Designed miniproteins, single chains, continued (2). Designs and how they scored, part 65

Each design is a single chain, and the fold is of that chain. pLDDT is the mean over its residues in the fold that is shown.

## One batch from the design tools (miniprotein)

Design m6401
Fold by ESMFold2-Fast:
Structure m6401 (fold): chain A 69 residues (1-69)
Amino acid sequence: SALEEQKEREELNKENLKILEDNEKEFEERLNSIDDEEERERYKKQREAIRKGIEEGDMEKGLEKAREI
């Protein structure tokens, strides 16, 4: 039913928001602790890769790309 479809969408949105919020805080905290500019830029690229993965619905591939940076 349409009601069940709506509930699934709402639950998925809540989960995605929690994941994004948890990842955002973790990366910001780590980024602030990095003294080396080159390492900071690398870390920003890793974060962008993960973010794109989540936006595309494939967080695992985003994480894999981040590990390669």
Scores: mean pLDDT 73

Design m6402
Fold by ESMFold2-Fast:
Structure m6402 (fold): chain A 68 residues (1-68)
Amino acid sequence: AVDEATAVLQATKDVVEGKSKDPAAETVNMGFVRLMVSDAKNPKLLGERLLKHAPDDPEIQAIGEEAL
């Protein structure tokens, strides 16, 4: 669960930072994060960890809030 949250957050960061600032790519990446959260074994715990580890990211905060 904690490791899953860390993996999702790291994957999100790697994908976003790996993109060439394409708005379409950013939108697709946020959809991917939402999909990963919905498939998580414990979405509430994953949401809590996303809120804790990405407090300054409004999109990640929204995904974390939705998971609670």
Scores: mean pLDDT 58

Design m6403
Fold by ESMFold2-Fast:
Structure m6403 (fold): chain A 70 residues (1-70)
Amino acid sequence: SESKRNSAVKATESTAEDAKQLGRTEEADELVEKAKKGNYDEASQANAEAGRLFTELKREQEKARKEAEE
């Protein structure tokens, strides 16, 4: 469904924007472009990859903050 594809693209854009705020602008932009130019499966995969990237960046940031505090 095109509606499902558009939802996956929008979700990818939202997660990618969060990753950009953490400094991974180029990788986030590439995932958004991949989602926009692909079919539903490709957009869904791009969204999953954006989520993984954001989670990893958050873990690294929190670990660095904790180690700097101690």
Scores: mean pLDDT 79

Design m6404
Fold by ESMFold2-Fast:
Structure m6404 (fold): chain A 57 residues (1-57)
Amino acid sequence: MEIELTVDGTSDEDMAKALIELIEKATPEQRARFLELARRYLSGEARTEVIKAAEEK
């Protein structure tokens, strides 16, 4: 395969990782807020990862 726009995905993964860490340490109210932020500002894989972290914790 040829090289495509792969590096652009790195920032989304980095944001998801930071939000997941915050969610793990957050109160239930804070967790709901982070989930809402992820749904609004993230998309694709990054959004899915944050939603899973919030729902399972």
Scores: mean pLDDT 68

Design m6405
Fold by ESMFold2-Fast:
Structure m6405 (fold): chain A 58 residues (1-58)
Amino acid sequence: TGLERWIARELEEAGLSPEEARRIAREIVAQAGGDFHRALELAGQRLAELRAERERAE
């Protein structure tokens, strides 16, 4: 889906590999059960954690 592809792209930009990003994006969309807002909430939480870890690695 478009949402899954968008989440995967954001996860890749946050430092995940393409394979890992796709797996996590699929899991997020599945866990949201078709709820667009819930999927964005879950993706946002994961992205915030990844970005904080990248900042610490600087």
Scores: mean pLDDT 78

Design m6406
Fold by ESMFold2-Fast:
Structure m6406 (fold): chain A 61 residues (1-61)
Amino acid sequence: SIEELIEEVKKKVENLSPEEAAKYISETVKKFLEENELSEEELQYLEDEFVRIYLEKAAAS
């Protein structure tokens, strides 16, 4: 599910640098979109959450 994906990403990025986190998020989103068709609302929600995760990680560095 989208929620499981978000939690997996949050857990993974805790152990990564901001640069590694950005790459991981980008690759993970690309793979997920290749395997799943999302609605515009689901895609926007996913993008907003990942931007938030990345910005929090970058700000903490």
Scores: mean pLDDT 78

Design m6407
Fold by ESMFold2-Fast:
Structure m6407 (fold): chain A 53 residues (1-53)
Amino acid sequence: SSKVEQELEKKLAEERARLAAAKASGDAEAIARAQLEVEITEGLLLIVRGVEK
């Protein structure tokens, strides 16, 4: 749904910002966790866009 799509887009932007911050910190665990969050949200957004036309 369009509402869920917009929510996921906003969440993805926030997650990408966290990943950038984690990379700046040099914490490998934080980077790995933030990367996984981005990948999950990207996957969910792709599924939602595939269903919602």
Scores: mean pLDDT 83

Design m6408
Fold by ESMFold2-Fast:
Structure m6408 (fold): chain A 62 residues (1-62)
Amino acid sequence: MLTRVVLRVSDIEKVSAQIEALGGRILRVLDDHTLEALVPAHLSGQVAKLEGVEKILSSEVI
């Protein structure tokens, strides 16, 4: 099961690398500080704790 998240971030490159390291995938970059990604649902809580993640704007289990 996957969770689709939209994140406010301080650094797109750094946060993207951390999400991919968790087994997630970046779907798109919306602007310099906002990205959309898919992450394993059981790891969605870890995404909120990643360095450079300022806010979870949206989270939807798919």
Scores: mean pLDDT 83

Design m6409
Fold by ESMFold2-Fast:
Structure m6409 (fold): chain A 73 residues (1-73)
Amino acid sequence: DARERAERALERAEEAVRRAEAAGNREAALRAGVALGLGRIGYGVGLVAGDEEFAARMAERGARAAEEAVAEG
């Protein structure tokens, strides 16, 4: 289920942003927020194009980038 995978990935990205904010790491929070935003944009483009697998891939890329940003904090 590509949509479920995408939603789960975006939730992970949102959680990464929240963790960075809670830790007071403003730079990590901004980087994770940008990654989340790009993931959301790619997810939306995939859905509009009717390509749910592309949407899921973009959401997962956003989640990984957000998690990587927090790993530096």
Scores: mean pLDDT 85

Design m6410
Fold by ESMFold2-Fast:
Structure m6410 (fold): chain A 81 residues (1-81)
Amino acid sequence: MIVLSDEERELAIEQLKKELEKLKNGEEAAPSASMSEEQAEEFRKLKIEFLEEAIELLEKNDMEGLLKKVKEAQERADKIA
């Protein structure tokens, strides 16, 4: 199990919120040259959904839920690629 200190958890929340804001504002880095526009959009939607859920779980200090969401997001990303 990944255990974060309160300081690390707070920093993680800040980083995820910043990343989510960039994605929602369209400031995300260009997709990989090997990725289609359709795949890039599916990854973007998955990432936004994951970030919103991860932020909520971190704010609740639900590390078990966060680890489960990380695994689910990775499995979904693997299916898109």
Scores: mean pLDDT 72

Design m6411
Fold by ESMFold2-Fast:
Structure m6411 (fold): chain A 87 residues (1-87)
Amino acid sequence: RERLLEEMRERVRRLRELAEREKELEKELEENKDDKEKVEEILKEQMEIGVEEVELAVELTVLARELGKGEELEELVEEIEEELEEE
């Protein structure tokens, strides 16, 4: 039980890191709109982040099912996010 919750916490933390990076890339995209090469680099990184976010979401779904909380995945993730805010 504890290990599954720790694994979920690590993935939620990673999703937060990816969300912060997406905000940075959004800003960089706005600042470099006219630089085609830079835009392509930013879009590639955004795509890589999107893939990792989908993979993390799938892993969280599997972990939630193992905890018997598959139906409550969103609620469980929200609870973990609140705990991380207190850290």
Scores: mean pLDDT 78

Design m6412
Fold by ESMFold2-Fast:
Structure m6412 (fold): chain A 63 residues (1-63)
Amino acid sequence: TDEVRHALRTIARATEESPERGRETAETYASQLDPESAELVRRAAEEGLERGPEAVRRRAEEV
């Protein structure tokens, strides 16, 4: 959905500033999304922590 894509783009930008901000942003969006979308957003944030903001950006393109 457009909401998930927007969340992932925002998380990628936050992760560029710091991994901690990326995680906090992901938690905020996860609490507002349905369970399936929340899982996707949380997993993307974890990938960002392990592989950097580029991994989160790729997820945003895949939807």
Scores: mean pLDDT 79

Design m6413
Fold by ESMFold2-Fast:
Structure m6413 (fold): chain A 68 residues (1-68)
Amino acid sequence: GAEEARAKAVQYARKAHEAEAAGDYETAANYTRLAGEYAGKALGGPGGVVATQAGIAEAERILREARA
């Protein structure tokens, strides 16, 4: 459900941050993409353009919170 998708988005956003901190930019990019996809699903879309754009914005917010 949407809550599980949001939890996955948070998980992947944290993994992306950890990979970036470790200098693994390829893994960080992959986790950032996954975080955006799952955030989009949590906001009510399976992966449409609008849902993907909203997902990217939400993933960026989650990444900022993970850094705090």
Scores: mean pLDDT 70

Design m6414
Fold by ESMFold2-Fast:
Structure m6414 (fold): chain A 60 residues (1-60)
Amino acid sequence: MSERARRNRADLEAVIEAMKEYQEELKKNPELRKKLSGIELWKGIADKMDEAVRRREAEE
């Protein structure tokens, strides 16, 4: 497997993990979930994904 494919796989796994954490946060804060529109929800998800990738790259 190429080095690029290995990095992409690790980034994808980090994104999936971050998504799970975000879903757990939304479960703990039902009022926050009620306030989030579709666009705001997706923006939050995108921000978490970007943060997870950056954090993973910083640790590498």
Scores: mean pLDDT 69

Design m6415
Fold by ESMFold2-Fast:
Structure m6415 (fold): chain A 78 residues (1-78)
Amino acid sequence: SEKQLEADTLLAFATIEAYLLKLAVERGVPEEEINALKKRIEDLIKQARELADSLSPEYRAQVDAEIERIKKEVEEAL
C-alpha cells in the first residue's frame, strides 16, 4: 500500500539520520545540531507510527521493531 511505502521511507530516513547523529557526535558537533538531528529522527518515527496505525497488526509489529532498533542506535550514539 502507499501508506506502507511512506512509512518504510520515513523509517529509512530515520535510520540515515541516526547514522548522521552518530557521525556528528564522533566529530564533536555542537549540542544544538545534535538536538536538531534527534528531533528530526523523533518526527520521522512519529509520522511512520501514525501511518502504521491504520495498517495490519503484522505490519505495525514490524514498524514497532524497527522503531526500537532506531531508538537503540540513537541511545548508543549518545
Scores: mean pLDDT 88

Design m6416
Fold by ESMFold2-Fast:
Structure m6416 (fold): chain A 68 residues (1-68)
Amino acid sequence: SQKALADIENIRASAEAKANQVTQDYLKKAESQLSSEELHETLLRGQQEVDAIRKEMDAKSAALLAQL
């Protein structure tokens, strides 16, 4: 179904936009950190949130593909 493929593209676009926003928010937080350890932990947390967004995107995309 062309609609299912379009829905998957929309899910991917929305997830990437959200991931980019999270990345920018954590980079801004990182700029305020005074220690290397706090900087590293802040960036790691940001990456974990981005990974979670992408994992959810993959799960939703797989569910839609299973309906085809």
Scores: mean pLDDT 81

Design m6417
Fold by ESMFold2-Fast:
Structure m6417 (fold): chain A 70 residues (1-70)
Amino acid sequence: AEELVREGKELLEEGKKAFEAGDYERAAELFRKAIELYREAYAIAPSEEILDLLLEAGANLARAEKKLKE
């Protein structure tokens, strides 16, 4: 589970960088991958930390998707 959380955090940070660069499509893709890894981690070892990470990744994904619809 810890490896999945670490990889998810790396994808979340890369997604934030893509968002800052204006690449909203890539940002959304990276955020979706982070969410997938966090969901897998939560299924293995549920924790408040993983729930918080899911909420953060979901919020970032929603922002990127909103930009793509504008």
Scores: mean pLDDT 85

Design m6418
Fold by ESMFold2-Fast:
Structure m6418 (fold): chain A 107 residues (1-107)
Amino acid sequence: SELLREAEALVEEALRLLEEAASAEALAEALVLAARGMALALLAQIEAAAAQGRDVDIEAAKKQIAEQLEEVEKLAERLKEEEVTEEEVEALREGLRRLLAAIRAQL
């Protein structure tokens, strides 16, 4: 799936950012990249379900995903003004590693 490969690339980039910097700006950018990756992975699952004959509204799903992504981008922008801890950065790295493994298991 092209969507899953794009999702993998976005999550890998998020992990690279957090390896290079442990700043509020790096955390915010990594969260946006991770959210975009999750959005693509979810869309791939929805399209796969539709292809298997399940009754799914792909356009409604795309709209919901886009609205949630916009909210994550707003939250990430607010995080740039906050102090971040090494524990918060490591928690996100572990979350991203698990997400990356889940995406790769579907490739």
Scores: mean pLDDT 81

Design m6419
Fold by ESMFold2-Fast:
Structure m6419 (fold): chain A 66 residues (1-66)
Amino acid sequence: MGQKAVDAALEVARKAGVPEEELKKLRELSKTLDPAEVVRRAISAAIKAGADGADLSAELSKRLGL
């Protein structure tokens, strides 16, 4: 579960306009950090890139089959 949530969050962040280098760093951090912390950082990066939190939540739910 945790890794699927990380993968979904990184994909959502990529579509929100987060730079590829930042996504690469978050993916590397997913090897050592808790999945929930990586998801939080990816979502924060997407919000800073201009994405709406509600839209991000809806897209994540869609990707996780919720």
Scores: mean pLDDT 77

Design m6420
Fold by ESMFold2-Fast:
Structure m6420 (fold): chain A 93 residues (1-93)
Amino acid sequence: SQEEFDEGVAVLYLVEGKRALEDGDYETAIRLYKKAVDLATGPLRAEALTNLGEAYYKLGKYDEAIKYFREALSIDPDNERARKLLEEAEKKK
């Protein structure tokens, strides 16, 4: 299905975005993670939103980070990584 193809492409954007994040290229990570969010649904979209929030957090953009962590938790309330990152971002405000 189109959804299955889009999810596959979203996974590739997540992998590339994670590499950019690890290399300290937060602007590239944000761009790639936004593409993953646009293509993903359900738990995969929650993961993409969590990664997007982390990239904003690394840039010191805590309001944007909090927004995306909250969106991730609205999809997957049991996402431990998103919850922990949200708590850390809120402590920076």
Scores: mean pLDDT 90

Design m6421
Fold by ESMFold2-Fast:
Structure m6421 (fold): chain A 60 residues (1-60)
Amino acid sequence: MSLEEAEKKAYEVGKELARQGFSEEEVRKAAELAADALGLSEEQKKKFVEAALKGWREEK
């Protein structure tokens, strides 16, 4: 999976978690765990987490 595809999925998941009432901190922790599970580098993990939080903020 490309980084762009991973970021797009993170963004959509962030939006869904916002709709379900999860906090920004909970979404951040979930995204960090998902990035680690995907084997992303530290730089890629940062972008992945940022995408998830962007989705969360834009849905709210």
Scores: mean pLDDT 81

Design m6422
Fold by ESMFold2-Fast:
Structure m6422 (fold): chain A 65 residues (1-65)
Amino acid sequence: MRELKERIARFLARAHEMHLSGDTSLSPEELERLEREAREIEEWIRKNPLSREEQEEVLRLAREL
């Protein structure tokens, strides 16, 4: 469970970092990989929904990264 929260937090932190850099330097391949990872995370959450407290923990971890 904690490992999954860390994975989601790292994904959000990475997406946020890209947004802050204003960076479109990702190749089409890397964009597709990020989109696939986002879909996998969404699918996992859909099947195994996080509690409100768990969602807040993930957001906190993402901000700390």
Scores: mean pLDDT 67

Design m6423
Fold by ESMFold2-Fast:
Structure m6423 (fold): chain A 81 residues (1-81)
Amino acid sequence: SALEAVFKKAEELEKKGDEAKAYYLRGLAYSFLQEYEKSIEYFEKAVKLDPNYTTAWQYLGQNYALLGDEKKAEEYFKKAL
């Protein structure tokens, strides 16, 4: 499945030392599953390793908005700018 392919790609990236991108892909996979709290956890790990990960900041904003936390959503969208 597409989700299995994403998790497999994340493992490959982690083994190659691209940990930030591996966390990003796991965050993306959990977002597609509508597991927003898990998605947020992985995107936060991605931006902690790479603060310039613009797309991860965008997904953090989007996931917090989907959870109803508009204040955190706005803060993270501003980080993506």
Scores: mean pLDDT 88

Design m6424
Fold by ESMFold2-Fast:
Structure m6424 (fold): chain A 67 residues (1-67)
Amino acid sequence: SAETHKRLLELIGRILRLIGEILDLEREIEEAEKRGDKERVERLREEKERLERELEELMEELRSLPK
């Protein structure tokens, strides 16, 4: 149905945005590690873990959509 397709597209869009944010954080973590900024590395890793949990939840929602 059109409503199922709309939910699928919205969910995929949210997943892609989260993946992009996680990849950006990985780059920021690498840059902070190169500078020896331990406090920033710790903060960024905590933020990455939060986004990874959100991604897992959205992936579960995607898998639960009717085929």
Scores: mean pLDDT 85

Design m6425
Fold by ESMFold2-Fast:
Structure m6425 (fold): chain A 104 residues (1-104)
Amino acid sequence: GKMEEAVELLLKAAELLVKAALRIMEADPSLTLEAIGEALRAIGLGLDAELNKENKEKLKEIAKELIELAERIIKLAKKAGDEEAVKLAKEAKELAKKALELLE
């Protein structure tokens, strides 16, 4: 159903944000602590989506938080100069937006 599809999109968005954060850490070690912090937030949001699979309102809030997190990671990726990390974070943002639309 639409909620199941939304959860899968949110989990994929979280996965891509973790991958982007790990690339940022390798590209610019000075951003390591910020990148780790954002990766941990992505993991937490993914786990929250899994635990709240049947809670539409909670999934909508998780989607909004993943969109905001993706924007922060896009900025970090641009600072690191890693174009693939920017691409991954932008893809994650679009997946989280699609999930939010499915939940509306």
Scores: mean pLDDT 92

Design m6426
Fold by ESMFold2-Fast:
Structure m6426 (fold): chain A 106 residues (1-106)
Amino acid sequence: MKEGREALEEARRLIEEARRLLKEGKIKEALDLLGRALEKIEKALKVAKETGDKELIKEAKELAEEVLELAMEALKQAEEKEDILRAIGLILRAIGLIEDAELLLK
């Protein structure tokens, strides 16, 4: 679906920018972008579930896995309690989306 595809393209751009920010040590800004990317992935996965678009589910899962990796990297670099807690929250949310997508890909 066009709407789900557009949401994943937005998520991909946010993930790419978050990766750049993490490389620059801008942990808080990167975490904010990763959270926004997960919102876009959730929207796309909901659309994919309603339409049965397995390619969209697979792509959403792949992007959620990228968010998981970047959130874990942010957690390793985070020095502030707020950033540590936010990173943990994003990790758990990404795992939940990956598991939901895997169930839909049966």
Scores: mean pLDDT 87

Design m6427
Fold by ESMFold2-Fast:
Structure m6427 (fold): chain A 69 residues (1-69)
Amino acid sequence: SYRQIFREYDTDGDGTLTKEEFIKALKEKLGLSEEEAEEIFEKYDKDGDGKLTLKEFIEALKEAEKKAK
């Protein structure tokens, strides 16, 4: 599930995913390139704080799955 993936990569346990954790998740789970993962991250990091909430992560992961083929 998306929540399980989020928890797996939320190494700080703060309820947000850093850019590095997000890129790692997309590369390992979906086989995306670092560049593709970074583009998706920046699109959903609306506050520019370098972190994604669970809701932003779920939407970003749905878009990433559409690119992973």
Scores: mean pLDDT 78

Design m6428
Fold by ESMFold2-Fast:
Structure m6428 (fold): chain A 80 residues (1-80)
Amino acid sequence: DATAMAEAAAADGRAAAEAGRRARSVGAGTAAALRGIGAEIDGEIARRRGAAQEAADAAIAAGREGARAGVEAARRGGAP
């Protein structure tokens, strides 16, 4: 019947609109998730940079201590 067909078409239209809203919501969620992943990557880069700086600072400190020991050895007649 034409009435039953019109009701079915209206239900299909509402289902399509709901699917469209859901797809847009999923798209927005995906964009937010990608931005979150970007922030996590930036955080990891910052952490790795910090660890590299800490390792460099430790190496510099060890080098300075070695230099002081070398100067002390040279002062006692050791070369260089």
Scores: mean pLDDT 76

Design m6429
Fold by ESMFold2-Fast:
Structure m6429 (fold): chain A 70 residues (1-70)
Amino acid sequence: MEEAEEHFRRAVEAAAAGDLEAARAHLTAAFDLLLARAEELAREAGVSPEALRAAVEAARAAALAGLDAA
């Protein structure tokens, strides 16, 4: 979790600096880490792993689309 949060922070910093390539790379890494832990995170939250995975994938798609629009 902490590692994914660090990648999200780095993505925001890179985007603010205008480095959209680095921002995209850090966002992808953060979401990949969340997807790798989706089953564990879903168990802790008491939700379906499939539902959590779908939500994370949707959030990733939205975040990347936002960078492409910038």
Scores: mean pLDDT 78

Design m6430
Fold by ESMFold2-Fast:
Structure m6430 (fold): chain A 75 residues (1-75)
Amino acid sequence: MEIEELEKKIKEIEERIKKLEEKIKELEEYLETSELSKEERLEVEIEIGLLRIERGILKVELENLKKKLEELKKE
């Protein structure tokens, strides 16, 4: 894999993680500030949970790509 392609993928994943973190924060603030029914609150909590799982997966992928980039830069 070309170093430039790997750096581009790393940047794309970092941007995706940032967007997920911003959305999670927005939904957490929405839960804190909004007068929601029990059902509406549960739906938002489920969405936050799914976003946190996606963020976790992307963070693992990011660390793997960063390790590959470090190894390639040593060549």
Scores: mean pLDDT 83

Design m6431
Fold by ESMFold2-Fast:
Structure m6431 (fold): chain A 85 residues (1-85)
Amino acid sequence: DEAEKLKEQYIKEEVEKLKKEGASDSKILAKEIALKIVLNTGINAAKAASETGDPRWKALAQSDIDYLRSAGLDELADALEKLLK
């Protein structure tokens, strides 16, 4: 699953970036948890939309795609959009 691999890579990169900036362990952990929640929600919504065709799941996935693009995570957003087809 490309979206899952990109999610794991992005979380790893953000964690390393925070470590380089001298963030506390608790700050790093909080960011990692928050990213996992947001990214897992988007991936699961996109998969549900693809499998069921339900417009409610598609709307939820699109909301997360829009968030990812606003955050500069275009590769993850692209992977989620492909799942919606």
Scores: mean pLDDT 79

Design m6432
Fold by ESMFold2-Fast:
Structure m6432 (fold): chain A 60 residues (1-60)
Amino acid sequence: IDEIQKKLLELMKEQVKLHREIQAAVAQGDTARAAELSKELLKKTEEINKLAKELIKAEY
């Protein structure tokens, strides 16, 4: 359980960083970078959702 919680926290921190980088790329008109960062953000969101579901399913 604690390992899953720590992993979730790390992924959430990475999401915040990616959001900032996406905003910067969009502001600069760098659509290619914004698209790549958005794909990374989507993957992090999917990992967070999967871990959150596993944490909820864990009976302890």
Scores: mean pLDDT 79

Design m6433
Fold by ESMFold2-Fast:
Structure m6433 (fold): chain A 112 residues (1-112)
Amino acid sequence: SLVEEARKLYREGKEALDKGDYEEALEKFKKASELARKAGDLGLEGRSLMGIGDVYDKMGDKEKAIEYYELSRDRFLEESRKLAEQGDEIGAGVYELSAGVSETIKKRLLKE
């Protein structure tokens, strides 16, 4: 499935990032984000976009990092809203926290 492939690519992106293979990490996270989006998995899309932000932050590209942290925040907030509408208050809270992390990192980078 698209979700299973996206999860695999997300894990591969994290492994590449941990090794300092930034180009490979970007390729994997971008593909994971696209497949997650096509599958309607906003949480996985948000995590993948955060991964892209993390890669750019480690590369010193603060402008690109900020862009992707903003996109990540917005996807997490959208997922949180959808889960809240479904009565999943715990799931909604988890994604609100994830959005808060993305926003906090973005604000830190804007002050540098």
Scores: mean pLDDT 90

Design m6434
Fold by ESMFold2-Fast:
Structure m6434 (fold): chain A 72 residues (1-72)
Amino acid sequence: DLKTAASFVRQAALGARRGATPEQLENAAKSAEDMGIPEAAKYLREAAEVHRQGGDAAAFLESKADELRKKA
């Protein structure tokens, strides 16, 4: 469900705003996979990479959550 994936990604964006590390984002991606939300897992892993590259992982996740909600 894209709506469920969007909500999960939005929650992860809040975590990123609070200073979540790439490792914490990767752990959240594993949790999303275990819960059957592969779209959220994909974007959380991409967000961890964005953070490692010095980018804004929170802004990335916020953008992806918006995309998922528009498709739902």
Scores: mean pLDDT 84

Design m6435
Fold by ESMFold2-Fast:
Structure m6435 (fold): chain A 105 residues (1-105)
Amino acid sequence: EKEKKIKLLESIFESMVTLGYLYLEPEELREMLKKLVKTLVEELEKLGVERREAQIRALYLVARTLAKMGVPVEEIEEIVRELGEELGLSEEDVEKVLKEVLEEV
């Protein structure tokens, strides 16, 4: 049950990231993404995911979704670094997310 709820939340989140990238101006997208990643982290924590794990997962989902859409690597790096700073993640955690996404796509 909990795993099914997490999967559904992640699917909804990925859809919101996709639509935001397609229809929002760059500044609007970044503000929306900051709110979305914070909301996803809060909802994952309610489902028992540890805060740092939830933050890393949220960054990973943003990066992966944008990569699958064919967004340039340099733009993905800028967005992910900004979101990582907003979430209070270490530079090491942010770099691990970027490396993982670039190895998958």
Scores: mean pLDDT 86

Design m6436
Fold by ESMFold2-Fast:
Structure m6436 (fold): chain A 76 residues (1-76)
Amino acid sequence: KEEEAKKLVEEAEKAFREGDLEKAEKLAKEAVKLAPDSLYAAAALVGLGMVYKYRGDEKKAEEYYKKALEAAEKAK
């Protein structure tokens, strides 16, 4: 489960670097769904924040960054 989430985070990061924001968003959301209380979920939520910031939606980006901090705290 967490190993699959890690792989999805890596794929999402690759998609983001390639400019495929839609694929990056989809993969990051799948990672959060698979392991919501994990460091991989925190990383995926940061990725979602970056996607929305790149799209110009700063409010949604801030919301996802806050969720990432919460997920990281729960994983500890």
Scores: mean pLDDT 81

Design m6437
Fold by ESMFold2-Fast:
Structure m6437 (fold): chain A 67 residues (1-67)
Amino acid sequence: MKKLLLVRSSDKKKGEELAKKLAKELGMDDYIVLTGLSSEEALKKGKEIEKKEGVEVIVVNAEKLTG
């Protein structure tokens, strides 16, 4: 199953840098960075992508990981 990393961040640049690092470390096939979403909205989007595209999605909040 294809693995997709979804990173929610308030800062696009910070989110992209974190997504690249985590995708490499976790062996993810691809990543998406979403800005302007709440943590709950990011989780809902991840579930929608899993059901629509048949991929495994791991959702990460950049603010919770970095402080």
Scores: mean pLDDT 78

